# Ledger of designs, part 32: designed miniproteins, single chains, continued (3)

Each design is a single chain, and the fold is of that chain. pLDDT is the mean over its residues in the fold that is shown.

## One batch from the design tools (miniprotein)

Design m9079
Fold by ESMFold2-Fast:
Structure m9079 (fold): chain A 85 residues (1-85)
Amino acid sequence: MSPEEAERIREEAKKRIDGLVERAREALRAGDLAFAQRTVDTLEENSRLLFELADKSKDPAVSKQLRELGEYALKAARELRAALA
């Protein structure tokens, strides 16, 4: 995988995470706490899987991109969880 390809995939994944967070915030404003909670759980699980994939990766550049994406998902989950409190 080229560095440019890895960067593009990471940016696309971040946009998907952002869209999921936006939908969860809309659901929260509408009173759908269950949808918002499921979104937090999904983001936390995806973050865990991304960190596991990063640890298993033999390519340091790929490992770094996966870890950064995992951190991004985890941050999104934490911010959304704070909004639920």
Scores: mean pLDDT 82

Design m9080
Fold by ESMFold2-Fast:
Structure m9080 (fold): chain A 82 residues (1-82)
Amino acid sequence: SLDEWFLRRLEALVEEARRRAALLPPAQHPALRAQVDARLDALFREVNRLRSVDGIRDSLGVADYYRLLEEARERALAAIEA
């Protein structure tokens, strides 16, 4: 489903952020945060584009997708700052 695809992509981005933060010096963490934010924003645009395609049935609305996006963003930020 579109909902499951979106959730899997969010989890993958959060895990990548954690992995990359562990490998990068602290001076590079602001750039990593900017990249993660850009990737999350691009994913949100993509899911909304897919949602607008005729014949795709969504279980969740735009507000739910936005909430999940922002929850993932907070988790990624926490992982980078750990």
Scores: mean pLDDT 83

Design m9081
Fold by ESMFold2-Fast:
Parts: sequence; structure tokens; C-alpha cells
Structure m9081 (fold): chain A 88 residues (1-88)
Amino acid sequence: MLTEEQKKQLLQDIEDTLKISAQNAEKFQADLAAADEALRQQILAANAALERARQQMIDAIKNNDYARLKAVLAELGVTVSQVEEALK
């Protein structure tokens, strides 16, 4: 279990990371319009999974739900690894 101080730092880091991701997502959607259709479909599917995890994380942060936050982080870690592998 995280200490109260670690929790505050984690929540702030996650929120900052999500803001950067949101800025990138706006540009990303514009770039997708120029991408090959097959690649676009693959990327959209992966991005949809990440967006769902992002929403769950935001909700967990707002509701101060540590158990849900940890579960979403674990799920995000797996999804990020899958996307990283696909981009190789």
C-alpha cells in the first residue's frame, strides 16, 4: 500500500502524464488522417484501449480509489508493452 505522500506524488505524476498524452492524442488524430488505412486501423484499436485505461485512471484519482488505480496501472503497463512491441 502506498503512503499518503507517495500517493500524492503518484497522482500528480499520472495527471501530468495524462495531460501530455491528451496533447499528443490531438496531434495523433490529425496524423492518422494521412496514414495508410491498414496502419490507421491497427493504431486506432490500440489507442482506444489506452483511452479506456486513461478514463478509468482519472476516475480512480478523482474517487481516491487506490485499489482501482493500481489495477489500471497494471493494465496500462501491459497495453503499453504491446504497443511498444507493435511499433518495432
Scores: mean pLDDT 64

Design m9082
Fold by ESMFold2-Fast:
Structure m9082 (fold): chain A 80 residues (1-80)
Amino acid sequence: ADLSSVPADLAFRLGEAYFREGERAAAEGNLEEAIKLYDSAVTAYRAAAEKDPARAAEAREKAQRSEILREQVLEQLKQQ
């Protein structure tokens, strides 16, 4: 998806949506889907950070949190 034309607020909300779907997928045991959703959340939050300097710190923190959860899910998948 090309996020270059998406407004910062929509990119941020898209990140939040992907993050919540990732949490749901992980809770349901759909680990591969959760990883993809967290990766999408990272991309959306990073796009939001680049577009809105006032929200950049918050967006980067949420991107980092998504990356941490993605790695935790990946580690869980490797143990199965």
Scores: mean pLDDT 85

Design m9083
Fold by ESMFold2-Fast:
Structure m9083 (fold): chain A 80 residues (1-80)
Amino acid sequence: SLEEKIKKGLEIMKKVRDALLSDPEVKAGIDEARKAFEEGDIEKVKELMKKLNPKTQKIADEVLSEEERKLIEEALKYLF
């Protein structure tokens, strides 16, 4: 059902978040970006996220199967 697909999508997103936060470099970068965001320095947030993107993408690719990526895409399609 749609509700089950949304729940699975959220569980997969949580799994990715937990994996990202388990990497010390990614966690430090996210913490730094969060501080910049709280200070209203959006340009610094963009720069930090851009530097983290290759590593965050690699981690996401390692923890997500093709089927899990499709579930996230389906869940987002029905939320918007």
Scores: mean pLDDT 76

Design m9084
Fold by ESMFold2-Fast:
Structure m9084 (fold): chain A 68 residues (1-68)
Amino acid sequence: MVPIGEFLERVQAAARELIAKGHEKEAVDLLSETNELISKAFEEGRSTLSQSEVDRLEKKIREYLEKA
């Protein structure tokens, strides 16, 4: 399990890099998906994300950054 705060910092860093490279839409999409995941976790009373949830977003981050 991954603390939400730790993962959010990582997503924000990736989004900042995407924006700097001119890929604002990808950054917004990444932040939107992360926010949905966090909102669902809070609705379920969780303060952490599962490893599978993190791994799915990590693959998307990697793909977006490699494309940029």
Scores: mean pLDDT 81

Design m9085
Fold by ESMFold2-Fast:
Structure m9085 (fold): chain A 60 residues (1-60)
Amino acid sequence: TEEEEAENLAEIAKLSTEDGLEAGATGEQIIKNIKEGAKEAGYSEKQIEAAVNAAKEVVK
């Protein structure tokens, strides 16, 4: 379902954010890349928002 896809994308975004921060990327760069990548891949606005929010919680 769209909700399950959003949860899966959020979990992937969380892990990718943790890896990106460990590699020395800024939180702003990671969030921008997640948003642009998900939009290009055709995810819905709600799914993109869930992923961005998950990334922000890791950066915080």
Scores: mean pLDDT 80

Design m9086
Fold by ESMFold2-Fast:
Structure m9086 (fold): chain A 117 residues (1-117)
Amino acid sequence: SPEEKACQELAKLKDNEELPPDLETYFRSIFNIPNTDTLSGTDLENVVLKLQMALHAYGYNHVPVDGIMDEATIKAANEAAGLDEKKGGLTQEDVENGKVSPILKVLARLYCKQKGV
């Protein structure tokens, strides 16, 4: 299936690699994220809410579901995705710049983990 292929290709990436364009396009479609390099305001808040809800599914119930990408959300996101903030994980700078690709990579890793791939 397209999902199984996307998750298999994601699993081949090193922690410090960005999503290839085809995988980015696929996961943007899955999460209804606009095809833009950055997000702000309500669009960013909605993506952060999706991330925080996914974190709750993995037992990170201490993370607020408020659409704000705070330190607790970043730490939980990296831990759940198996990433280190200093080694290819989501950073505070990525969040301050509204960068979609780092957030999408975390969401994609959590999605594939939930699907058992």
Scores: mean pLDDT 84

Design m9087
Fold by ESMFold2-Fast:
Structure m9087 (fold): chain A 83 residues (1-83)
Amino acid sequence: SLDEIVLRSALELLEEAAASEDPVEAAILISEATALALMGHSLGASKEAVAALLPALEELSKSEDPLVAEEARNSLAALREAV
């Protein structure tokens, strides 16, 4: 299903972001996951599938790196607005 594709792909990107030692790489991965989730939602993915990404983004928003934390907060705002 589209929900499964969005969840699997976006969560994988967020997992890579959380594991990355490079804050620029992590910020790019968060941005890519956000774009994928928003595109998936526009194509018919459920609000529930998008909302399932929020816990991972909330953890990333607590990052000690300001670039990663800011990107995660921006992502949270965008996804909350979409659902």
Scores: mean pLDDT 86

Design m9088
Fold by ESMFold2-Fast:
Structure m9088 (fold): chain A 78 residues (1-78)
Amino acid sequence: DLEARLEEVREELRRRLEEAERRGDANTAASLRAVLADPEALARMVAERVGREALREVSLEEARAIADAVLAEIRARL
C-alpha cells in the first residue's frame, strides 16, 4: 500500500523532527521540515526506500524499475 508507505515515512520524519527540536538541533530540524513540506522530496524518499527493500528479493535492474514505478505513481496522485 503506497499510501501507507507515504504515511509511515511522514510519521518517521515527524518523530525525528520532534527529537531534533527537543535537542535544539536547528540544522537537522530545518532539513526535516523542508523534506516534510516538499512532496517531491518525500516521493523520492519513499521510492528509494521501496527500491532498497526490493533489492533483497530482486535484481538491481528490477529494483530500479520498481522504484521508478513507485515514484511515477506518487507523482500521478499529486
Scores: mean pLDDT 79

Design m9089
Fold by ESMFold2-Fast:
Structure m9089 (fold): chain A 102 residues (1-102)
Amino acid sequence: SAEKKAKELLEELKKTIFTDVKKAIEKWKELLILHIKHGKETAEVTLEAVKFLFEKLNNNEELSLKIIEAVKGKVPKTQEELSKELNEIFEELYEEALKEVE
């Protein structure tokens, strides 16, 4: 059932990433929490989600800017700042997921 839930979260992430960035971030965090709890059972789906996110963010600067604005309320002015802010957001989401598993 953990693998099924992970697949459902990935499909919700795919559906919401261009329409509701905040909901997409919530689904990503839920998938991270599920992966931390279940490890091997969710590993393939979590890796697919990571590949999906990196592909979409690398190929769509507007999406990256929307994520940063939604999470931090600011718009980066350089490519270096954009990359730094995105990395910080994903690191913070992972740390929050780790805390919620306790």
Scores: mean pLDDT 84

Design m9090
Fold by ESMFold2-Fast:
Structure m9090 (fold): chain A 83 residues (1-83)
Amino acid sequence: IQELENELSYAIFSGDVEKAVEYAKKLIEAGMSPEDVANRIANSGIAGNPYTAIGTLEKLYEEGLISQELYDKAINKIRQNGR
């Protein structure tokens, strides 16, 4: 799990939305809650790349992997603490 978390953060930092979505899906499959995954994406966005984090969250929401409520919470967190 920790390796997948690091890969997710790196994908967000490097601007790779497709890889970030892939690793987020793998974390959910490994048993991480959608809330924890959304929080990890938001935190990685705040730390390095808010645009990629937002794009990743949008894709996860479109695919039904996170709820509208989790999406809104994560986006607001990025907007309040991001660039």
Scores: mean pLDDT 81

Design m9091
Fold by ESMFold2-Fast:
Structure m9091 (fold): chain A 85 residues (1-85)
Amino acid sequence: SPEAEKLVQEVTGLALEIAREHPELLTEGRTEEFLDLVVDRLIETFNLDESVRPLLREFLTRVINGEPVPEEEALELGEKLLEAQ
């Protein structure tokens, strides 16, 4: 859905913004602190249910490792996040 696509774009945008504000967390190997910070901010910003926390962590872990996320999987995440609002 267009709403799911938009939500995934907004989620990705906020995660990239946090990465730019805290480059030291990734450079120093403080990946767990980075993931916790990003997931907490996403849940707060988009008023998401806590049940999506593991899904957000998995998605972000793939992104920070430079792993390609297929469009189909990104849209599936977006739909699940919409249901969690």
Scores: mean pLDDT 81

Design m9092
Fold by ESMFold2-Fast:
Structure m9092 (fold): chain A 89 residues (1-89)
Amino acid sequence: MVKEVEELMRKALEAALAGDYDAAQEYGKKLQELLDSMKTLEEKKKAAEAMVKVHKEMAIEKLGYDEEEVEKKAEETLKREYEVLEKEF
């Protein structure tokens, strides 16, 4: 499941970067369906970690963003995602 989240997130971001917003939306929809299928807080947290990891890797490797700035934003995003998930469980 975590690997599937990573793959769908990567495909969605790659499509968006290529300007293929139709493909990006389709991969995003499949990712959302996978996330909606998760029943436990632990599964949802692992999915959030996987999504943030892929976004971080893509920002550094594909877009050339500064690693320190990307790390900081990744930590802030993951903290926010955890707060939202913990309120739902």
Scores: mean pLDDT 81

Design m9093
Fold by ESMFold2-Fast:
Structure m9093 (fold): chain A 100 residues (1-100)
Amino acid sequence: VDKRLERIAEALEKEGYKVERFDTLRPESVDLDKLKVTIVGSDAIGVAAKEGVPLIIVGDVNRNSIALLTGAKAANVEVVLVPEGDVEGVVKTVKEILGD
């Protein structure tokens, strides 16, 4: 799980984005005013969704990814599901969200 997200993080850093790595989103350790996109694996638990910050879920459709989608919808957060291993698809989605 962590190794796949690490490849995505490295690809985004190569494109010039600042990437912060967390096991769980921790508002106290992150400047949420600077947080533009959240990226999580489809098995992530306890992710804090913030209104106005889009959520990208990476991986196959499963019970946990459906729960994340439902929670994000309730929080009025935009969600994009990207297949497992599609690093270029995640980079493209981030660029589209940020208007790059």
Scores: mean pLDDT 67

Design m9094
Fold by ESMFold2-Fast:
Structure m9094 (fold): chain A 95 residues (1-95)
Amino acid sequence: SPLIDDLVDYVRFQMLQASKTTNPEIQNGKISGLAQFVRDTLVSEFGVPLTQASEVASLVADYAEKAANTKDEKERERIIEEGVREFRRRVEELL
């Protein structure tokens, strides 16, 4: 689905941006903002129930935080791609 592809690309981009942020408060704000955006978008645009949308948003936040705490660039890229694959899988299962 083009809409899922666009959302997946957005999540990947925001996870990468958060992982490159050196200020912890700004980084935490970016991760929280991404999770909120994912939850709100899944509810409002995809019709996903709030509980399931919140679970998916938490998954995205967990992967974003893990990537942000990873010092190795290649391992960080791997974590982001794993997170994006799991995000896509969860969203497709809910639709």
Scores: mean pLDDT 90

Design m9095
Fold by ESMFold2-Fast:
Structure m9095 (fold): chain A 75 residues (1-75)
Amino acid sequence: MSAEELEALAREALPHVVDSRAERSADGKTTRLTVTVSRPEAVEPLRELLEAVAAAIQATHPEYRLEVTVVAAPP
């Protein structure tokens, strides 16, 4: 994924983020990030953006994991 593609996804999805929560595993090596968006259509672009970031972290720091869940706020 290119920087331009990441910027496009961020521009589409980030304005709709309303909440974020992070949980760490017992060994401290895995972080589970849950992000809530106000619009269902922002779920997929934000998930793609955050999964790309998680993949980059995994490639440079194999022992460190970021697991991402994106959910829409209930109506």
Scores: mean pLDDT 76

Design m9096
Fold by ESMFold2-Fast:
Structure m9096 (fold): chain A 83 residues (1-83)
Amino acid sequence: MPIVDRVPDAPPEARVHLEKADQLAKEGDVVGALRHAGLALDATPEDKRRAVADAMVDFALETETLSEIQRDLLAAGIIGVVP
């Protein structure tokens, strides 16, 4: 399930970065995916950031194109940037 479908009420600015993070994660670009995940969180209102981060972590752990180590690294990176 795409990240944007998990957070349909995310701001448009955050949605652009979530869509790019989804694409890069599916391509195996963990570093690119994490960068855009961070940008999506920065574009998200503070009171919504936890819900968006949780959706991104769930997506990362369910992304079968990533290895187990890559999924864990992406999930840990997302958790590390949540305030």
Scores: mean pLDDT 79

Design m9097
Fold by ESMFold2-Fast:
Structure m9097 (fold): chain A 67 residues (1-67)
Amino acid sequence: SKEEEEAALKAAEAAAGAEAAKKFGVAPTSVEARFLSENEIEGVARTEKGEVRVVLKREEVLKKMGL
């Protein structure tokens, strides 16, 4: 559903942002997420110090969310 798709993208953005904050100690200036395939979501967080990319499996994300 659209809600599941939006939730998965939001989870990938949150994961990338958290990882960037942990790595660089600063809030990200931008976060984006996209589907690489039906089953993989990429999150990208960019800071003034660099960027972080994370890849999440859709089914694992939805399972964690109880969807």
Scores: mean pLDDT 79

Design m9098
Fold by ESMFold2-Fast:
Structure m9098 (fold): chain A 82 residues (1-82)
Amino acid sequence: SLARERAERAYRTIKEQLLRILGLDELNFDKAKEKLAEMKANDPEKYETVKRLIRAAYTLAELLGHPDAEKYRELLAFLDSG
């Protein structure tokens, strides 16, 4: 459906933006965790932006049944623990 296609494009856009901000080529929990910890210390405003992007990516990935949803869930759990 058009709605699903729009959600898939939105997910790809958010994922690309998230990976670019984190300086990663793929979604890897351990690497993302390290980048998030560094960002929290050095750039709190960017850190808050990335938290919102991770939440948005999780919501869309879960809606789409995307395998990446579990990786975003782990990242959100890490963020909520600190």
Scores: mean pLDDT 84

Design m9099
Fold by ESMFold2-Fast:
Structure m9099 (fold): chain A 71 residues (1-71)
Amino acid sequence: SEEVERLIEDAKLTLERFAKEGYDENTLLFYSRLIIKEIERRLKEMGYSDAEIERFVEEVKKYTEELLKKK
């Protein structure tokens, strides 16, 4: 879905921006968790299964971990 791809891309861009702005690990993880909760809520409203939601959430979590490795 184009809407889902855009939602995940926007999440990644937001987290990358925070990392570039110098947010510490704890703050970046805090915002990552908030973004993930919003993604879960929106995908559930769109009728995605728990398994599909978990896959998209895992993608955002892995991206956050990669950003933390570069700090």
Scores: mean pLDDT 85

Design m9100
Fold by ESMFold2-Fast:
Structure m9100 (fold): chain A 87 residues (1-87)
Amino acid sequence: SKAEEVAKLARRLAEEGLSGLQALAQALKEIFPDLSDDEAGMAAMTGLYKVVGTSVMSAAEFAALSDETLIEIAKVAIEEAERLKKQ
């Protein structure tokens, strides 16, 4: 699924040193190249906040999340990105 692709890429980017927000936003842009920086950033913030209660997460904290949690974050972020594209 697209959520699994986003989750996998976001973990890799976090392992490379990107914060959770930066990793998730960049993964969204790579999987959905028609997203603007603002759309990807807002979607990433929403996914993080709704699932883990904060958009502020270090690279190490984000990379340490379970696959299940990362996929859930990615699902919420994709839903928000689709909502933003319709507006």
Scores: mean pLDDT 88

Design m9101
Fold by ESMFold2-Fast:
Structure m9101 (fold): chain A 85 residues (1-85)
Amino acid sequence: SADERLLAGVQMAADAAEGALRGTERYARLGNLDLMRGLVDTAQRFADHAVRLAKQSGSPRSHELARRAQEAAERARRIAAEAEA
């Protein structure tokens, strides 16, 4: 159904945001600030996408997944800020 496709889209976006967070952590440790910044941007784009799809879905699960994506993007930004300090 359309609702199942929306939920799957939110899940994929949340997983991608968490993947970008892990990449941000990795490149921060390696001192590769350019790749780190690119992954912070990627995490934010997937978090924004998850929020948009969750609003269309309206399901509690979709909102929980979008929240996880936003938390991943926020954490990626904090890691980048610390690495650039």
Scores: mean pLDDT 91

Design m9102
Fold by ESMFold2-Fast:
Structure m9102 (fold): chain A 76 residues (1-76)
Amino acid sequence: GKTVADFNSAQKRREQAEKLADLYVSLYPGKAATPAHVESLLRLGLPAEVFQNAALRQELENLVLDTLREKGVPIA
């Protein structure tokens, strides 16, 4: 499982965000990414300790959204 150590550097956070974006595309092919869908993805995909850290959660949300844009996913 994922641990806090998987999020303790900028590089590791980018790697985790890319994995989450890939999971999103797999679960919701051809659908726009909404804030609610991204929050649900983070809630299920992150360790509780990381999700409860507002600054880390916001950084990961932004990284996931940026990765989804790069993949051509519309953002609502």
Scores: mean pLDDT 78

Design m9103
Fold by ESMFold2-Fast:
Structure m9103 (fold): chain A 55 residues (1-55)
Amino acid sequence: SREEIEAQMKEAIATLLAGGLSRELAIAYARRFYGESNGFSDEEIERLLDEVLAE
């Protein structure tokens, strides 16, 4: 489902950020490997990253 894909994207973003990647690189990774194939907008990807950072 879309919710499952969003959860996978958030986990990937959290892992990249924990590994020391910048916000910009984490967004670029999520866009390329999840966003493009699943029709996510840049705004949706940034929202998911902001949700990860709020944790």
Scores: mean pLDDT 77

Design m9104
Fold by ESMFold2-Fast:
Structure m9104 (fold): chain A 85 residues (1-85)
Amino acid sequence: KKEEILKKAKDLLTEAENYRKQADEVSKQAEELGREYVRALADGDVETAEKFRAQYEKLRAEGDSLRKKADDLETEANKLIQEAE
């Protein structure tokens, strides 16, 4: 009984870690686009800058969503661990 609950918690933590990894990859891409946005602005290329900004905002929102999913899974896993004693 307790072993089954702990296994379920471990599976949730593994899934959370996968979402964390995806969020890190997306955040890294967003940071790169943020740097490209600043460079385009410095070059006076407003059109290219706005394109990079739109992509940056989209990836940042995606990263936040993935981190939220990981947080929720970790919270659920921690509740199961507490229930398992």
Scores: mean pLDDT 86

Design m9105
Fold by ESMFold2-Fast:
Structure m9105 (fold): chain A 69 residues (1-69)
Amino acid sequence: MEEFIERLKASMDEETRKAFDALLEAVRRVKEGMSPEEAARLFREKTGIDVTPEAVRQLLELLEKAEEE
């Protein structure tokens, strides 16, 4: 999983890569029991970038697929 995430970051510019890293953190918080809405708000506070709960949910689905393998 880490290798996949690092590869994605390597193909992004620095600004996009930073946003993606923070979004991954938000998804991990949802897995720990935080609501997608709360995780999206924390992401916004941390990065200043708006993200929807839907975006968090989509990324969670992708990460779960990678973990199931």
Scores: mean pLDDT 70

Design m9106
Fold by ESMFold2-Fast:
Structure m9106 (fold): chain A 61 residues (1-61)
Amino acid sequence: GGARTAGRGAGALARGGLPAEAAAQLSSKHGDATPEQGRAGAEAGARGEDLETAARASEKA
């Protein structure tokens, strides 16, 4: 990882919640992790956090 690798998801998720719901569906499609944890990571990214921080947030969820 890097200090600043985020940016792609933040804008999309901030669009109005529609991309956020799509992100939840993607985590469900994978079925490898819980949708709750995947969503927590996506929401952290939308708030402008780095992917590394988002991954930690989903772990804490």
Scores: mean pLDDT 53

Design m9107
Fold by ESMFold2-Fast:
Structure m9107 (fold): chain A 85 residues (1-85)
Amino acid sequence: MEKEVKEEIERLEKLVEEIRKELEEAKKEGAAPEVIEELERLVEEGERAIEEVKKIEDPEKAVHYGAIKYTALSVRLVGVRVDLE
């Protein structure tokens, strides 16, 4: 279970890094302010989710919480990508 918590944290960290990269590209391409703002919010929410997962003492609850947050962030990122296309 602790290994699964670590894997979930690593998954979230990789997603946040992906969002950060897209934020940098959006800023360079002069994307709409609304797109940049949403990407900035996704980075902040991802960072908070990682910190919250680390604070959850129950490994099963930590994994469940991380999985929910990962899914929510991924869905919102897909929405932003549609706006960039």
Scores: mean pLDDT 82

Design m9108
Fold by ESMFold2-Fast:
Structure m9108 (fold): chain A 96 residues (1-96)
Amino acid sequence: SSALEELVALTEELIDLIESNTLTEEEAEKLLKRMREAIAKLPEEVRPTAELLLKKLEETVKKHLAGELSDLELQIEIGVIRLLLGVLRLLARKVL
């Protein structure tokens, strides 16, 4: 689905900005808002998993911008985000 593809692209963009240490609060708010809009367009069956991904991204972004994450902790958080994205993609394939 186009909404799933948009959510994947927005998630990867957010991760790239985090890993390059170039993410601003303004860019984070803009990307997270667009992700919420994409999730609203997803099938009901995959929406709860997408909401978990969004919640994890919001928590990781908040901690990263506050300088609360070490390099190791940040890599663990990104690993969890990538795992959730993989699960979402697998679930979406079964609904299509």
Scores: mean pLDDT 87

Design m9109
Fold by ESMFold2-Fast:
Structure m9109 (fold): chain A 85 residues (1-85)
Amino acid sequence: MEAYLEELKKETEKTVKILEESAKELEEEAAALKEKAKALEEQGIKSKEVEDLRLEAEIKAGMAESLERIKEWLLKRTEEIIEKL
């Protein structure tokens, strides 16, 4: 039983790390896209390109948020399983 719990914890930690790294990358990309869109708007540029940059930034930010929620769910469920065993 102990060996099973340690393996479960190890796999959960590995998955959590992947989710955290992916979410961080998406947040950084979203921030970069927002800054680029802002710079173009400050130059008086109102184009489809600025709208597309903002939309892409929102999509990436939303994906990062979803990955964070999946991480929280996974951690909570793993704790519940460990408590049950």
Scores: mean pLDDT 82

Design m9110
Fold by ESMFold2-Fast:
Structure m9110 (fold): chain A 94 residues (1-94)
Amino acid sequence: MKKAVAILLLGAMDPEVSEEEALERAMKYAKTEEEKKEVERAVAKLPEIRAEYEAAVKANPEAKEAYLSWLNETLTLTLKELGELYKEYVESQL
């Protein structure tokens, strides 16, 4: 499933995390060659995703929920699954 891609995108939202560090974290979750290629494809879209997120947050400070809804639509994950993946991501950094 698209867990590694979701972790990459959630890391890209964190101002303390570089794109390179977010990629390394995502690659730790990528267990197959297909998952690794999905992460690499997602990296190419990071500038567009970040620009949309920044524009949304600037227009509305509550845009975090809108961004999670966009991730749900784009990655075909539920908000619950995104929340669980973010929890796993935070726990993996401890």
Scores: mean pLDDT 61

Design m9111
Fold by ESMFold2-Fast:
Structure m9111 (fold): chain A 71 residues (1-71)
Amino acid sequence: SKEELLEEIERLLVELHLASPESATPLLNQAGRALREEKFDEAIEYIRQVGEISGRPDIAERAIELIKKLK
């Protein structure tokens, strides 16, 4: 369901936040805002950037794949 997808996305974004430096927090906040506004392509780009900054593209890509299912 959409609710289950959103719950898993939120879980992955928390995991990504914990793996990220504080400098990545503004991008994560922008990703969360974009998700709430259903601007999925914008959210995907912010999440991808955070994955690169954190060295955890694996977590970022898992979240991105779930977001693509919301489109």
Scores: mean pLDDT 87

Design m9112
Fold by ESMFold2-Fast:
Structure m9112 (fold): chain A 62 residues (1-62)
Amino acid sequence: ATLPPLSTVVRALGGKETEKALAPYSVEEIAAMSVEEILKLVPNLTEQQARALKAYARQVLA
């Protein structure tokens, strides 16, 4: 099955504001960010959600 776009997952985790905050960044850039860097951009996410987002971005690139 085709994986949904990263933007769909971002919106599901943190809503439209989170999607907007991460929109300037590529999947590769998000995959390369630390959990702390992701939380600086989207402080409304939990650490577990930030780790899940990073893992998903890496999966999309695989």
Scores: mean pLDDT 80

Design m9113
Fold by ESMFold2-Fast:
Structure m9113 (fold): chain A 80 residues (1-80)
Amino acid sequence: MQRELALEAAERAREAGLDEAARTAEDLNRQGQYGQAVQVAGISLAHAGHLEEAREIAERAEEVGLTSASRIIRSAIQQQ
């Protein structure tokens, strides 16, 4: 579940043209660092103005126990 969200978050960053964030999230996913992968992708989406996608990722992160990633992404959304 956490891995599935992390893979999806990286794909959404890639589709949004955030190639550096997508690459970083993909690298973190290969290392099993799903929380950090979700965080990197979600923050980058928020900063790029993809606020609805970032919010969805933050909500799902909380549901799967990635509470820290969720909180940090929500903070990035608020700063936008």
Scores: mean pLDDT 87

